Designed miniproteins, single chains, continued (5). Designs and how they scored, part 63

Each design is a single chain, and the fold is of that chain. pLDDT is the mean over its residues in the fold that is shown.

## One batch from the design tools (miniprotein)

Design m18173
Fold by ESMFold2-Fast:
Structure m18173 (fold): chain A 91 residues (1-91)
Amino acid sequence: MKTIDEIIEEFRKKANEVIEKYKDNIPQAKKALISLLDEAVKEIEPLLTDEQRIQLLIFHHFLKKEIENAKTVEELKLIVESAVDVFRNIA
């Protein structure tokens, strides 16, 4: 079973890899990043209390909107770091 820290580090690693892979195709980078965010949330959610889970779902919705509105690789990288901070602060 993965720890929350292991899930966060794997998410950060994979997210940065897809951003670099699709740096010249921002729509594809966004789609891949949203899929990785959805997977990280799915893995973290069962490890949390009900109160933490509510916070996670609120931030998940907000982060997906931030990704949808991002225009640059630099903005996507900042959103990844925000997601990491959110996951660490909830857990």
Scores: mean pLDDT 86

Design m18174
Fold by ESMFold2-Fast:
Structure m18174 (fold): chain A 79 residues (1-79)
Amino acid sequence: SNMEEAAKLLDGLAGLMPTSAVSAAFQAAADAARAGDREKAIALGREALTLLESERHKYSPELFAELVAAARRAIALLE
């Protein structure tokens, strides 16, 4: 299902980063998606993406682009 695919992508994103506020935010979004709470998963996913974008300077441009693309795809699957 789209919810299951989104949860897997969000978990993957959290796993690609060291433990941080951003990784915790993506994990929270994944947990909401697994619980079937689409509205909460979308809200938390968007919050996680905003946090990721605020930390752009911590990543290489290539890695940042890949992380943002994966996050946007996960949110789109929930919408």
Scores: mean pLDDT 83

Design m18175
Fold by ESMFold2-Fast:
Structure m18175 (fold): chain A 66 residues (1-66)
Amino acid sequence: SKEEALKLAKEALERIEKGGDATLELTRIYLEVPGEVAEKLLAAVAEALRQGQSPVEAMRKGIEAL
């Protein structure tokens, strides 16, 4: 569900803020979240990274897209 996806994404954000590997956390979301929801999150993250935002800021944008 969208609620479960948001919970997983927020937990991933907290790990990234504590120095976790952003690529690993995004890969987990891709594998664990339904395709359409993961695609929305990953597209927003990719756009934020293209704009020069940090991985933390990009993940916040991904969460906003859900």
Scores: mean pLDDT 82

Design m18176
Fold by ESMFold2-Fast:
Structure m18176 (fold): chain A 58 residues (1-58)
Amino acid sequence: SVEELAAELVRRYGLPEGTARQFATEIVLADPENPDAPSEASIATALAFARQLGLIDR
C-alpha cells in the first residue's frame, strides 16, 4: 500500500514521512497494475521520479 512505499522512500532516501507519503500516493495512483499496493514497478517509478526531483543523486 501507500504506507509501504512511503516507508521504503523514508528508509532508502531519508525523506520526511509526510513528503514520502504524498510522493508514494502520487506514484501508486499512477500505477495501473497496483494502484493501492506497492509493487516492484511502483518502487522503480518512485525511484526514477525521485532522481528527476534531485532527491537521489546516484
Scores: mean pLDDT 64

Design m18177
Fold by ESMFold2-Fast:
Structure m18177 (fold): chain A 58 residues (1-58)
Amino acid sequence: SDIERSRKAAEILSKAYPSYEVSVNEETGEVILKLKGSGFVQVLTPEQAEDLAKLALE
């Protein structure tokens, strides 16, 4: 499911980008990257989050 994909990606992204607070919107499946201390927020689709997580592992 999209939510399962997003949760897996969020776990990887949380480790790859420790300066970001990573969460999943369980209603939409979107992954939310919030830069700690700045108010900057990036919203990723499940596919975008999975692709970014794969790049972070390379």
Scores: mean pLDDT 83

Design m18178
Fold by ESMFold2-Fast:
Structure m18178 (fold): chain A 96 residues (1-96)
Amino acid sequence: MEEAERALEETRKAAEEAIERGKELLDQAKKGTKEEAIKYSREAAEVLGELTRIAYEQGALALKLDQEVADQVMEIMNKTVKELNELLGEAAKAME
């Protein structure tokens, strides 16, 4: 119960950070500042890595405790990864 709720909360926080960093990367890439775009790209990748770790560890635990919370964790994870990948793709394209 509490572990499932913690998994959901940690996933939401990591997701929000990942999307914000992805948006910053895209903004910097559009401004033509390659150095800053690289910095934000690394930060976004670190947050994505943390989100993946949380989903792997906490999602498995949530599945045993609360299927509905586990479904929410997976939904947030999948949506965040998709949006972050789209932002990273656009940032890479803008840096060309």
Scores: mean pLDDT 71

Design m18179
Fold by ESMFold2-Fast:
Structure m18179 (fold): chain A 71 residues (1-71)
Amino acid sequence: SPAAALEAEKMRITIKINDEMQKEIAKLKERGAAENWPEEELRKKIEEIKGKYNLEAQKEIDRLDEEAKLG
């Protein structure tokens, strides 16, 4: 069904964005360890990255929903 196809596409985008987010967080943790960042500073930067990717994911999902309403 069109609804099942839309949900599958949302899942694919969510998985892709989550994978990109986890890679950026991993790099941030490596940099934080190398530069001896305070644990609280690292946590704050991780939350900023999560916020950025959550916003990106929501925008992509909203775009798919809007396109589905037009087609």
Scores: mean pLDDT 86

Design m18180
Fold by ESMFold2-Fast:
Formats: C-alpha cells, sequence, structure tokens
Structure m18180 (fold): chain A 58 residues (1-58)
C-alpha cells in the first residue's frame, strides 16, 4: 500500500457532475483552438466524447 499524499488524484473531479462540466469546457476549448497543434480537432473531440461516455456508463 502506497500513500503518496503529494499525489493529487482527486484534483477537482470528486463527482461525475464536476467531471462532466470539465469535459464540456474542454470541448469548447477545442472548438476555439483551431490549428495550433499537429493533432486534428476530430481526434481531440473523439477523446473527450469517449471519456464523457465512460463517465455516463459508470
Amino acid sequence: MSLLPDEDFENGYPTPEGLLRALDLAEKGVEKASGETANTPEQQLAAIRAKRAEVLAA
């Protein structure tokens, strides 16, 4: 058993509601960031939506 009190694994998403709100903000951020990275917006949106589906299924 490792305690690791410096590790922050409950850093702002203590509930599914909070996590879903954070995912909504991330999705809006991708829409505004149109081409600063090598990755496509489609890939980023797919990852966000997959995470949202995972949270809703839990």
Scores: mean pLDDT 60

Design m18181
Fold by ESMFold2-Fast:
Structure m18181 (fold): chain A 102 residues (1-102)
Amino acid sequence: SADEDEENARRIVEEIKKALQELMARLAGAPPGATATKTIDLKGVKVSGETLGRALREELRPLFEQARAAGYDVEIEIEFDSPLGADRLTITKITITVTKRA
């Protein structure tokens, strides 16, 4: 359902927000060029690509821009186990990497 998709997208976004906060805290006081990574196992959360994409744009883009302004680069890798062209994605893993800019 649309409500289920929105719940799953919100869960994914909140996991990413938490990981970003933890990684930035870990890099506090680290020298420029230091990198920290966290991998989140989502156990195959199902979500529509459109709903996830919208949630990522609306919720995470502002946070990534804030991180960039604070001197951090953020990279996200999303792994999914879904057939090509599927309307719904089975999200298995998310890896977030934060680098303190020189």
Scores: mean pLDDT 85

Design m18182
Fold by ESMFold2-Fast:
Structure m18182 (fold): chain A 68 residues (1-68)
Amino acid sequence: GPLTDEQAKKLAEAASLATGLKVNAEGAKSAADGSGAIEALEQGIGLAEERGEKEALELFKEVLEEVK
């Protein structure tokens, strides 16, 4: 199903940390709705792992556990 507002905020924070760009909750929710929430989160986990962004990795994993 669609992400909750709280899940979208966590995803936006994780994406901002992983990319170094400011990602807002609306954009994060829209991206997850387009590609599927699980797929978007798994891609985010991969990116955070490649960049060594531990905080982003934890946040992506937390939201993924809530969505699965």
Scores: mean pLDDT 75

Design m18183
Fold by ESMFold2-Fast:
Structure m18183 (fold): chain A 68 residues (1-68)
Amino acid sequence: GKEEAIKTALEELKKIENVSEEQLERARKLLENTDDGEELAEIAHLMVEYAKLGKTEELEKILEEAEK
């Protein structure tokens, strides 16, 4: 379900040294506020992949765009 998908994404992000605690909390809020399951899965996947590639600036852009 949604809760399991969010937990999995956050656990993956937490393993990546260059992801800050503030970015993790912001990512959690973004995913919790995403009502569409397909959008949630896509956003979660993109955040994890950008973080794994060291593209922390791209991750930051995703978070900032969601926050306005």
Scores: mean pLDDT 80

Design m18184
Fold by ESMFold2-Fast:
Structure m18184 (fold): chain A 98 residues (1-98)
Amino acid sequence: DRFTRIDKAIREIYKSLSEEEVERILKEFGVKSANEDLKAWLVALHYAPELPGHVLRAAIDLGLARSSPDPEVRAQYLAEADEHFARAEKLLEEIKKK
């Protein structure tokens, strides 16, 4: 699904960096230690600060769609989730070019 593809792209970006680059980014966030998942997301946040917000908003919109009995309201939230996923995917592609 789109969450899995985004997570994979974030991990690929993280793995493409040197240990020194990762440590520099962690220091910028004031982080002394982190598990691999947090390191990967902090790297993504460093290169695209708006990225986690789009992923979180997509998750919220999917939850709201699932909980709504109104098909028109459901369709609106699904469309909003799609827009947030598309923005996150575009940001990840821009990071890969750098």
Scores: mean pLDDT 84

Design m18185
Fold by ESMFold2-Fast:
Structure m18185 (fold): chain A 69 residues (1-69)
Amino acid sequence: HMLDAFIEAAEEAAREGRPDLVEAIIRSLKAQGHLDAAKEAYQRFVEAARRAGHPETAERGEKLLKELE
């Protein structure tokens, strides 16, 4: 259920065009050692941005996801 909260936050950020909020969440997860959750949150964020019709936000999310690879 932890990822459900991140997905909801990511969907809202995607609708508002706020990729910086996702960056803050990922940074926090990395600091706590939850790399798998961080990657999942980014992947779900990109999908949510795409569904919301924000291609620029989705592109930003893809770039941030690659930094975790």
Scores: mean pLDDT 70

Design m18186
Fold by ESMFold2-Fast:
Structure m18186 (fold): chain A 81 residues (1-81)
Amino acid sequence: MEEVEKAKKLATEIAQKDPVGRAAADAILNAIETILTNPEKAKEVVEQTRRLVDRVAAQMSPEVRKLADEAVKELEKIAES
């Protein structure tokens, strides 16, 4: 799915640009794996990932916060499919 490829690319970029963003990047990658393996849990996993990203957002640069938000939006699209 295009959304999976976009979310993976965004997670990689987050991790490379900001070490503080690594936790958000890892959560996004784990969410993708869980959604692909257990689609029935997609909404729960996306909600958990959004909460984690929001929690660490204040510690990330504005650029990385924007990338993290875009990645979570791609996960939300997957969950709504």
Scores: mean pLDDT 80

Design m18187
Fold by ESMFold2-Fast:
Structure m18187 (fold): chain A 86 residues (1-86)
Amino acid sequence: SILEKLKEIKKEMEEIIKELEELLKEAEDEELKEFIEKLIEKAKEYLKKIEAYLKDPSKEKLLEAEILLGIGHLMLGVAKLVKRKL
């Protein structure tokens, strides 16, 4: 179900944020630091949106859920790319 997929994305995003915060401590390049900081901020905003949806999931909000799932996949892809480059 879409709810289970959103729960999976939430868990992966929480794990990725922790990993990005550790990488931020190791990063020496200022442009890379700024990019990681912005990515963490956006990921935390995204988690708030997922949490809000999961508290009041509605069949009428299926499009909202699909959009959240799509954004989650994109953000995880970017975070995984950053991890591979560091």
Scores: mean pLDDT 81

Design m18188
Fold by ESMFold2-Fast:
Structure m18188 (fold): chain A 75 residues (1-75)
Amino acid sequence: DKEIEAARKFLEGLAYVLRQQLRQAGVPEEEIEKVVEEFKKEGEEIIEENKDKPFSEVAEKMEELMVEKLEEALA
């Protein structure tokens, strides 16, 4: 499914951005890996739960999740 493939590629891109932002903020590498692993796991769940929805809606949910993970890690 092309939409699922696009969603997974987007999730991978967001995971990369999340890693970079956490490194820039001085978060330890071990903690970064845990946060990113959790993000990717929850992101895959969003994709699976929303496979019948448009990519734009799935992408928005994934972006919200990334912001949530950033705020939690930096708190």
Scores: mean pLDDT 84

Design m18189
Fold by ESMFold2-Fast:
Order: C-alpha cells, then sequence, then structure tokens
Structure m18189 (fold): chain A 66 residues (1-66)
C-alpha cells in the first residue's frame, strides 16, 4: 500500500516524464488529466476527499510552476 506522499511523488515523476516526452499538447493534456484523476481517487481512498483535494491542488500547482 502506497502512502499519500508516495502517490504524490509518483504523480510528479509521471508528469515530469510526460513533459519531456510528449510533444502533442492534446495528448499531454489528456495524460495529465488522467494522472490528476488517478491521484485524486488513490488519495481519497486512503485519506478522504479533503486530503485528496489538497494533494491534487499541490500537483496542479507543481505543473503550473513548470
Amino acid sequence: MKSVEEILEEAKNRIDELLKTESDPQLLRQKVLRILSETYEQVEKLAGPETASVVVQELADYIASK
């Protein structure tokens, strides 16, 4: 079982790889949205929707900082 911190770290790593490898903006958007959705679901299951919302916001802020 992954911790919330591990889930966030893996999501950030997946996004970093997508930004390096995916040059199609439409596919990049779809893949990023999927990572956000999967991250929300995983964190909600482990720690509830309030924590999931915070983690997804951190992930979105991380993307915006790139």
Scores: mean pLDDT 81

Design m18190
Fold by ESMFold2-Fast:
Structure m18190 (fold): chain A 91 residues (1-91)
Amino acid sequence: MKDKIIELVRKKVGELLKKGIVPDLDELNLIIVEAAVETGFIPKELYESLDEKLRVALGRILRGEINEQSLGSKATEEEKKAEELYKKLKK
C-alpha cells in the first residue's frame, strides 16, 4: 500500500514540476492524502467528510510514516484527530 501511495505522489508531483509548479509542504501533504484515497487506503467517503485542515494533518502523518522523517512540531488538535483517524484506517 505505501509503495503505491509513494508512486502516485511521485507522479502527481512530477506533473506539477513539468508545469513549473513547486508544491509547498501543505500542498505536498494534500497530494499524499489524495494519493492515499486513489489507492484505496483512505475511503473516498471518509476523505469527502474531512475538512481541509484534517486532510493536511492526515497527509503530514502519512508523510512521516512513508519517509521516517521527523515532523518537527507539536501536535495540533487537527493532528490529534488525524492520528486517531489514521489508527482506525491501519489494519
Scores: mean pLDDT 70

Design m18191
Fold by ESMFold2-Fast:
Structure m18191 (fold): chain A 79 residues (1-79)
Amino acid sequence: GKETADALNAALTRLNDLANEFNQAAKEAGVSQEEIQKAGKEMEEGIRRVARAAAEGLEALKAEADRTVAWMEEQIKKA
């Protein structure tokens, strides 16, 4: 329903912002292009999992989004 769609849109916006933040931080930290590309693919897979969880319902979407955000924030911190 609308609540799940609104939550998905908010999650996708946040995840895209985090992916952009990671890309910028990694480049500034001198991380290799190969490592940046590898992390980018893993982030894309995470975003796809969040979108897929939305089909299962609002609770599944929230849980997957929270896990993916936490993982992306950890990647940014490590860059």
Scores: mean pLDDT 83

Design m18192
Fold by ESMFold2-Fast:
Structure m18192 (fold): chain A 94 residues (1-94)
Amino acid sequence: SFEDFIESLRPLAEDIVSKFNGLDIGGANKLEEELVKKIIEFAKKNGLSGEQLRKLADETLLPRLDQAIAQGDYLSGMVYGTLYGLTHVAAGRL
């Protein structure tokens, strides 16, 4: 499922957040491109359009991001924000 797939990307998203927090912007950007490519390949293998991928992000990731913000959970907010934003970037490249 998309939820299982996106959850499997959480460690990569955590690495991206860690690199930004450590001011390794170049390393973060490289991992962001890897994450985007993984999302694009998932979408292509599952016949998902960019619109469908955006809808899945809005339905699965946006509520998790909103909850993290509401709770002041900085780390989870950054992770879900990263996954949400990069899923929209991937959708735009389909």
Scores: mean pLDDT 87

Design m18193
Fold by ESMFold2-Fast:
Structure m18193 (fold): chain A 71 residues (1-71)
Amino acid sequence: MLAEEFVELVLEYGRLLAEYLERQGHTELAAETRRRLEEERPALEEWAKENATPELVEEARAQVEKARAAL
């Protein structure tokens, strides 16, 4: 469950970052960010199974909250 929570938070952060970049006029970088999220998802899922901790989940959640505030 921690691995799934971490992956979902990282993907959410990436989506928010892409939206922020698009709003700033960095449309190509936003598109690249979204594409990389899709391509790297399986690798992220495998990494999270071995490395996800409550502390990393809390850190990821804090980054998502900061990204939402920036939008």
Scores: mean pLDDT 82

Design m18194
Fold by ESMFold2-Fast:
Order: sequence, then structure tokens, then C-alpha cells
Structure m18194 (fold): chain A 85 residues (1-85)
Amino acid sequence: MEGEEGLKEAKEVLERSKASEEDKETFLKGVEKMLKAKTAEEAAEGSSEALAGLSNAVSKLSEEELEKLRKALEKVGDAVGKRLS
């Protein structure tokens, strides 16, 4: 379950990060929308929300945390892309 693994990895990174709870929620909500997406348009909406949360949090994230969150988001996107193809 590749998408669920990406979400779990993102949650673990965010839990230990200095990002605000609001930014953490925005990112995770976006990722969950991607995982539940029935169309490419819905997946794009979720991706945009996740990226917005990440952008808002970037100043509070270490370079390592930012890279791990990007990789987690890529893992979710890849899994969703395969499901919708």
C-alpha cells in the first residue's frame, strides 16, 4: 500500500518538526485528498493543498525534513497516478 506508506512517513516527519499544527493539517489533508481522489483533477487539488502546507511550513522545516516530505509526496503521487491510469 504505497500511498498509505507515504502518508505514514509524512506524519512521522511532521510530528517531530517545528511546523505549526495548521500547516501540518493542511499538508496531511492535501495528501489524504490525493489518496481518496477518483479523478486526476481531484488528485491535483489534493497535491496543491499539500504543497501549500509545505510552502507555509518551509521556514520551520530542516533541509532533511523538507526532502523527506517531498519524497513522501512523490510516493503518494506515484501510487495515485498508477491507480488512476
Scores: mean pLDDT 82

Design m18195
Fold by ESMFold2-Fast:
Structure m18195 (fold): chain A 68 residues (1-68)
Amino acid sequence: SLEEEARKIVDEASLGQERISKSLLVNVLIDLGFSEEEAREIVDKYDKNGDGTISREEAVKAVVEALK
């Protein structure tokens, strides 16, 4: 259920794109009740390339971690 909820959140934010900007994902987590600092720490963990974008699959994992 957490994965399904996370996928819905990411799909809505990404508008169906395969990659989501790091800044957009940070804002998604802030909207879920996290502080900007907490959101950045979670998102940074999943930005493997350091290029400022995250795949939808990694974004789902980040949101699942946040919702735990």
Scores: mean pLDDT 79

Design m18196
Fold by ESMFold2-Fast:
Structure m18196 (fold): chain A 89 residues (1-89)
Amino acid sequence: MAEEYAKKAEEAAKKGDSKLAGLYAAKAGGAASVEGDLGDGRANDYGRRAMLAATRAAKNGGDSVTATGGAIAALGGSIHAALAAGVPP
């Protein structure tokens, strides 16, 4: 789930859809937290990818508030997943 949402956030960012990139990044962050707790050692990377996509989308204009919010949520999920996997933040 987190990988799928990260891919969708990256695709939305490429299309210039800052709102959609932010929404998918937030979903990726939530999924990364859950998947990290379930032992997926890659979940932190998916959250980080989604954060970067939403950050790029925020810089392109449009709905920069939603994109920034999604980036923050994805970062939080990535940190949570990293800590759950025993990886330093």
Scores: mean pLDDT 81

Design m18197
Fold by ESMFold2-Fast:
Structure m18197 (fold): chain A 57 residues (1-57)
Amino acid sequence: SAATEAAARGAREASAAGTGEKADLANLYGSGGVGYAQQGDAERARELVARAREAAA
Protein backbone atom coordinates (compact mmCIF):
# COMPACT_ATOMS: atom_id res chain seq x y z
CA SER A 1 0.00 0.00 0.00
CA ALA A 2 1.02 3.65 -0.29
CA ALA A 3 1.30 3.84 3.50
CA THR A 4 3.65 0.84 3.63
CA GLU A 5 5.81 2.27 0.83
CA ALA A 6 5.95 5.68 2.56
CA ALA A 7 6.91 4.03 5.88
CA ALA A 8 9.62 1.94 4.18
CA ARG A 9 11.03 5.03 2.43
CA GLY A 10 11.04 7.00 5.69
CA ALA A 11 12.73 4.15 7.54
CA ARG A 12 15.47 3.83 4.90
CA GLU A 13 16.05 7.60 4.87
CA ALA A 14 16.30 7.79 8.66
CA SER A 15 18.70 4.82 8.91
CA ALA A 16 20.91 6.26 6.15
CA ALA A 17 21.06 9.66 7.90
CA GLY A 18 22.19 8.24 11.27
CA THR A 19 25.51 6.71 12.29
CA GLY A 20 26.33 4.07 14.90
CA GLU A 21 23.87 4.07 17.79
CA LYS A 22 21.61 6.65 16.09
CA ALA A 23 21.37 4.48 12.96
CA ASP A 24 20.55 1.40 15.08
CA LEU A 25 17.77 3.23 16.95
CA ALA A 26 16.41 4.72 13.71
CA ASN A 27 16.35 1.24 12.16
CA LEU A 28 14.45 -0.17 15.16
CA TYR A 29 11.74 2.53 15.06
CA GLY A 30 11.60 2.41 11.24
CA SER A 31 11.09 -1.36 11.19
CA GLY A 32 8.26 -1.01 13.71
CA GLY A 33 6.64 1.66 11.56
CA VAL A 34 6.73 -0.54 8.45
CA GLY A 35 5.23 -3.41 10.47
CA TYR A 36 2.30 -1.29 11.64
CA ALA A 37 1.75 0.06 8.10
CA GLN A 38 1.57 -3.54 6.78
CA GLN A 39 -1.13 -4.23 9.41
CA GLY A 40 -3.09 -1.14 8.28
CA ASP A 41 -2.25 1.03 11.32
CA ALA A 42 -1.18 4.16 9.45
CA GLU A 43 -1.29 6.38 12.57
CA ARG A 44 1.13 4.22 14.57
CA ALA A 45 3.30 3.77 11.47
CA ARG A 46 3.65 7.55 11.04
CA GLU A 47 4.51 7.98 14.75
CA LEU A 48 7.29 5.37 14.61
CA VAL A 49 8.78 6.69 11.35
CA ALA A 50 8.82 10.19 12.90
CA ARG A 51 10.69 8.75 15.92
CA ALA A 52 13.13 7.06 13.55
CA ARG A 53 13.88 10.40 11.88
CA GLU A 54 14.29 12.11 15.27
CA ALA A 55 16.67 9.35 16.43
CA ALA A 56 18.81 9.81 13.30
CA ALA A 57 19.16 13.56 13.87
Scores: mean pLDDT 79

Design m18198
Fold by ESMFold2-Fast:
Structure m18198 (fold): chain A 69 residues (1-69)
Amino acid sequence: SKEEIKDFLLSLGLPEEVAEELAEEAYKRGVEMKELWKAGDRLSQAALDGRELTPEVRKEIVEEVLRES
């Protein structure tokens, strides 16, 4: 559901408004939760690679995953 997508995006550290907008887009496109889980993996890898996970970086990674889905 759209609410499950939004809750997941919030758990990745996205601000409420950004999570709502991206959840609406993902839901509208029929993106499956398994594809969104890749964003969690990429955020973890970015942190391990020494990137600072700012809200902007988190949003960028999620948007990249959505474009690839």
Scores: mean pLDDT 83

Design m18199
Fold by ESMFold2-Fast:
Structure m18199 (fold): chain A 130 residues (1-130)
Amino acid sequence: SLKEQIEEILKRVEETKKEVDRLIAEGNYDALEALYQEEKARLRELSSRPTPLFDLILEQMELAVVYLRLGKYEEAYYIFKSLAIFLENLFGKNHPLVAYAYRLIAEALEKMGKTEEAQKWREKADEALP
């Protein structure tokens, strides 16, 4: 079902986030860079052929999380913003994927020192959950 596909996206993105956080905690930046290159290559491959929308959304979110963890805060912010608009258009504003994208926008803004904007996006994320 659509709900099962959404839950799988959220689960896999969270698993990628945990792996990235673990690699950072271990100081293994070489493995983190390799993961970044692998995600970029996979997104390029998926974009070169007919691909289920689910897989494209998943890879974009996974790549953006890696950007955030590599300190590419501005790039992560713009990807999360683009994905949030895309997901809003596809699923509406009150959706778990949209709420998750809003929280990632807030995290990127916080890392950029834009604390007031980050707080507004956290509030939007809370409102996006039923």
Scores: mean pLDDT 78

Design m18200
Fold by ESMFold2-Fast:
Parts: sequence; C-alpha cells; structure tokens
Structure m18200 (fold): chain A 77 residues (1-77)
Amino acid sequence: MTQDLTLGLQLHVFGHNSLNAAMSTGDAEKYLKQFREVGERALAGVSPEVQEDVRAITEMGERNLQSAKDYIDTNKS
C-alpha cells in the first residue's frame, strides 16, 4: 500500500520534471517517449487496486507532454 502510493507520487513528480525538461530543451518527443516507458513499467509493477490511479496519472502526464510538444512544434525557430 505505502509503496504503491509512493510510486504514484514519484510518477507525478517524474511527469512534471519531464514537462519542465521538454520545455527547457525543446525536445518534447524524447521526454514523452521516456515518460511512456516509465509509465508502462509502473503499471506492470503496481497492485491491481492502484493500476487505475497509475493509469490516470500516466494519461495526464502524456497529455501534458503532448501539449508541450504541440507548443514547441508551433513555436520552433
């Protein structure tokens, strides 16, 4: 239980850091790919009871990174 809650929080933080890295480097595709890989591993490693919550976190993080990618692609120099 506590480990699964900690993993969910870590995934939230990783998603936020990935978004910041994408925005600062302009390489949203790289960070989106890395986040997807981490999210998939997290889903495989958590108990069934928290998989729905972890999935919601991964979907939100992917949407945020996709928005960053769209923004960067629109404003690329």
Scores: mean pLDDT 77

Design m18201
Fold by ESMFold2-Fast:
Structure m18201 (fold): chain A 75 residues (1-75)
Amino acid sequence: DLARLVAEIGLQELRELGASEEVLEHARKAFEALIAGDREAGRRHAEKALEASETEEQRRAVERNYRAALDAADA
């Protein structure tokens, strides 16, 4: 619910910033892993999204949304 909403908002923000399909796929997998309780997989996919990001704006969006999803998954 909250974690899913945070994930949807994060993916939309990345699309608006012009993120590639590679960034979007890794971000999606990170959010799915966090929602499922797999923090290690979430971290790995978030790291891959950061590596694939082409701009500082995309990297900041990945970091902010990863933190938000992690916090929401803990609630």
Scores: mean pLDDT 84

Design m18202
Fold by ESMFold2-Fast:
Structure m18202 (fold): chain A 61 residues (1-61)
Amino acid sequence: MIIDIGKATLAEAKAYALEHLEVGDVIRFEDADRPGERWILEVTEDGVAVSSEEGFKLGEK
């Protein structure tokens, strides 16, 4: 499942994911500490993985 939580810090997004989401869920959020930058946080069995939304959208070509 993909959820947009709006503006959040990385720490807030991680806490939200670990409390409310399960493995395989993804959060999209705008970095509260870096206006205009968006991140994607994925919940994995080994914890949480964070990547930039722009990098994530980049196709393999």
Scores: mean pLDDT 72

Design m18203
Fold by ESMFold2-Fast:
Structure m18203 (fold): chain A 68 residues (1-68)
Amino acid sequence: AASVARAEAAGEAGRAAASPEQQKVLKGIALILRGIGDSLEEAIKNGTKKIELTEEGKEGLEILKEAS
């Protein structure tokens, strides 16, 4: 199953069809997911149960707050 390719195609189709407002929200979500991923990877490397959002994740949250 090409689940990654399907997710990428859905993301590209969403951006192509999305209004500027929707594109801003999608970019905010992408930044949050990237920040969460980086925080999880750091927590795994350090063996900690404490997860903190990166600056990119915090920036994504601000974008979503402004779009909401």
Scores: mean pLDDT 63

Design m18204
Fold by ESMFold2-Fast:
Order: structure tokens, then sequence, then C-alpha cells
Structure m18204 (fold): chain A 64 residues (1-64)
């Protein structure tokens, strides 16, 4: 995406997670830590879906 407004942080985070080569469990853990830090729930949901995480995993991240 060429759009750098509004979605920049979510796309940057997604790219960083992919580049880091994290497994699924570690991706969930990182996203939980972002949720605890006040990262936007909508952005977390977008990132998790883009990574192929399940609705149960997304709910777990957002409940952290």
Amino acid sequence: SSLSEGVDHAKHTLAALRAAGLDRARQVEVLKQLALGGFAPEDLREIARALGLSEEEIAEILAA
C-alpha cells in the first residue's frame, strides 16, 4: 500500500513481524504486549488477520 496516512503504524508493524520471522505463537505474544501498551484494537485486529491468525487468537490478543 502507498497510503502512509492513518494505517502507517499497522503496516509498519506487520512488515516488522514478517521480517523478524516470528512463529505464530510469538506473533500472538508480541501483539498481546502491544495491546497492553495501548496499541489501537482495530490496528491489532488488522495485523492479526493479515498474519492469518484465528478469531480466537485475535480475541486473546484483545483481551490482554
Scores: mean pLDDT 75

Design m18205
Fold by ESMFold2-Fast:
Structure m18205 (fold): chain A 78 residues (1-78)
Amino acid sequence: MSPEEIALLAREHLERLGAAVKADPAAFDLQALAQALQDFIAYLEAQRAAETDPRVQALLDENIALAQALLAYVQSQL
């Protein structure tokens, strides 16, 4: 699987997760989710720093923004 395909799949999962959490935040372990999102953002930022393909860079930037927005929402519910 290419880095582009992985980034697109991650985007889909982040969008679905974000929608589910916003619909019913009480259904989630928000503290564990906040930690997982922080770890995932750190991972994505490291991938972004190493990436040279502009298309993959744009997808990573989008995934970072989506994960950061979801983290901010989750933290607001704690």
Scores: mean pLDDT 86

Design m18206
Fold by ESMFold2-Fast:
Structure m18206 (fold): chain A 60 residues (1-60)
Amino acid sequence: EADLEARLRDAARLQAEVFAKEGNLTPEQKKELEERIYRAGRASYPGALADLEAQRAKNA
């Protein structure tokens, strides 16, 4: 839905900004990373929480 799309894009933008600052990425590399993070988030959204919970359970 629209809110989910907006949140995923905003999160990708913020994350790419942090990585660009620490990694000294070019503006072009930052935009590419932002798009990849957004697409990965969309593709894994329904399963992401379940996977994280499973990983945490294995570590306990």
Scores: mean pLDDT 69

Design m18207
Fold by ESMFold2-Fast:
Structure m18207 (fold): chain A 111 residues (1-111)
Amino acid sequence: SLEEEIRRGLETRSVEARKARLEQLLASLRAEGAPEEILELVEEIIRNVGTDPDKAIKLAVEAVRLLEKWRDDEIRALRDRARRDNVPERELVTRITAIELRTIGAITELI
């Protein structure tokens, strides 16, 4: 279903429009401190979206997986820090929600 959603996104937009959205996503991810592996993968998607769409789709599926891993790693680190620093549960939930919304936004731009 994810591969099908990515394929539909590519088919419903021009290559130029897709590249522009991916370049905006790359800039946003860089500003958010995304791991270099994710940034390099998005750059590879941009290079392939017009010339090898099937490769671009497979790379985008991998990018979604890495974005979800980055989300999970950040939430784990946040929970560990919050426990050490006695951060109130409400503040922890607010910060976790922000990380989850950031990830959903990135995946939406990638699709």
Scores: mean pLDDT 87

Design m18208
Fold by ESMFold2-Fast:
Structure m18208 (fold): chain A 99 residues (1-99)
Amino acid sequence: SAAHEEARKLFEKTYPDFKADKELVKEIAEELRAGVSEAEVAKKYGLSKKAVNQMVFYYLVYEEHAPPELLDPSLSGIELLIRYEIEVALERMKKAIDK
């Protein structure tokens, strides 16, 4: 869709030199979702915080298909992930009370 193309272009503009390891990206996103801190994830995988941020942004764009409105490049990876999960949870709760 046009929204997915906009999200991909935003990622490519923000991180033009990023090369994806899809399995590592998913593993990092899952650890953050499980409540492991960004600093602990960075230390465990021998990554910079910038690299963790790039991987989370990639995960949201390519694996989750997050809309571009939720992808503020000034936010950290964990802040982006939290924002996305709040919106997903809110939509789920709205649908539950409207039935």
Scores: mean pLDDT 82

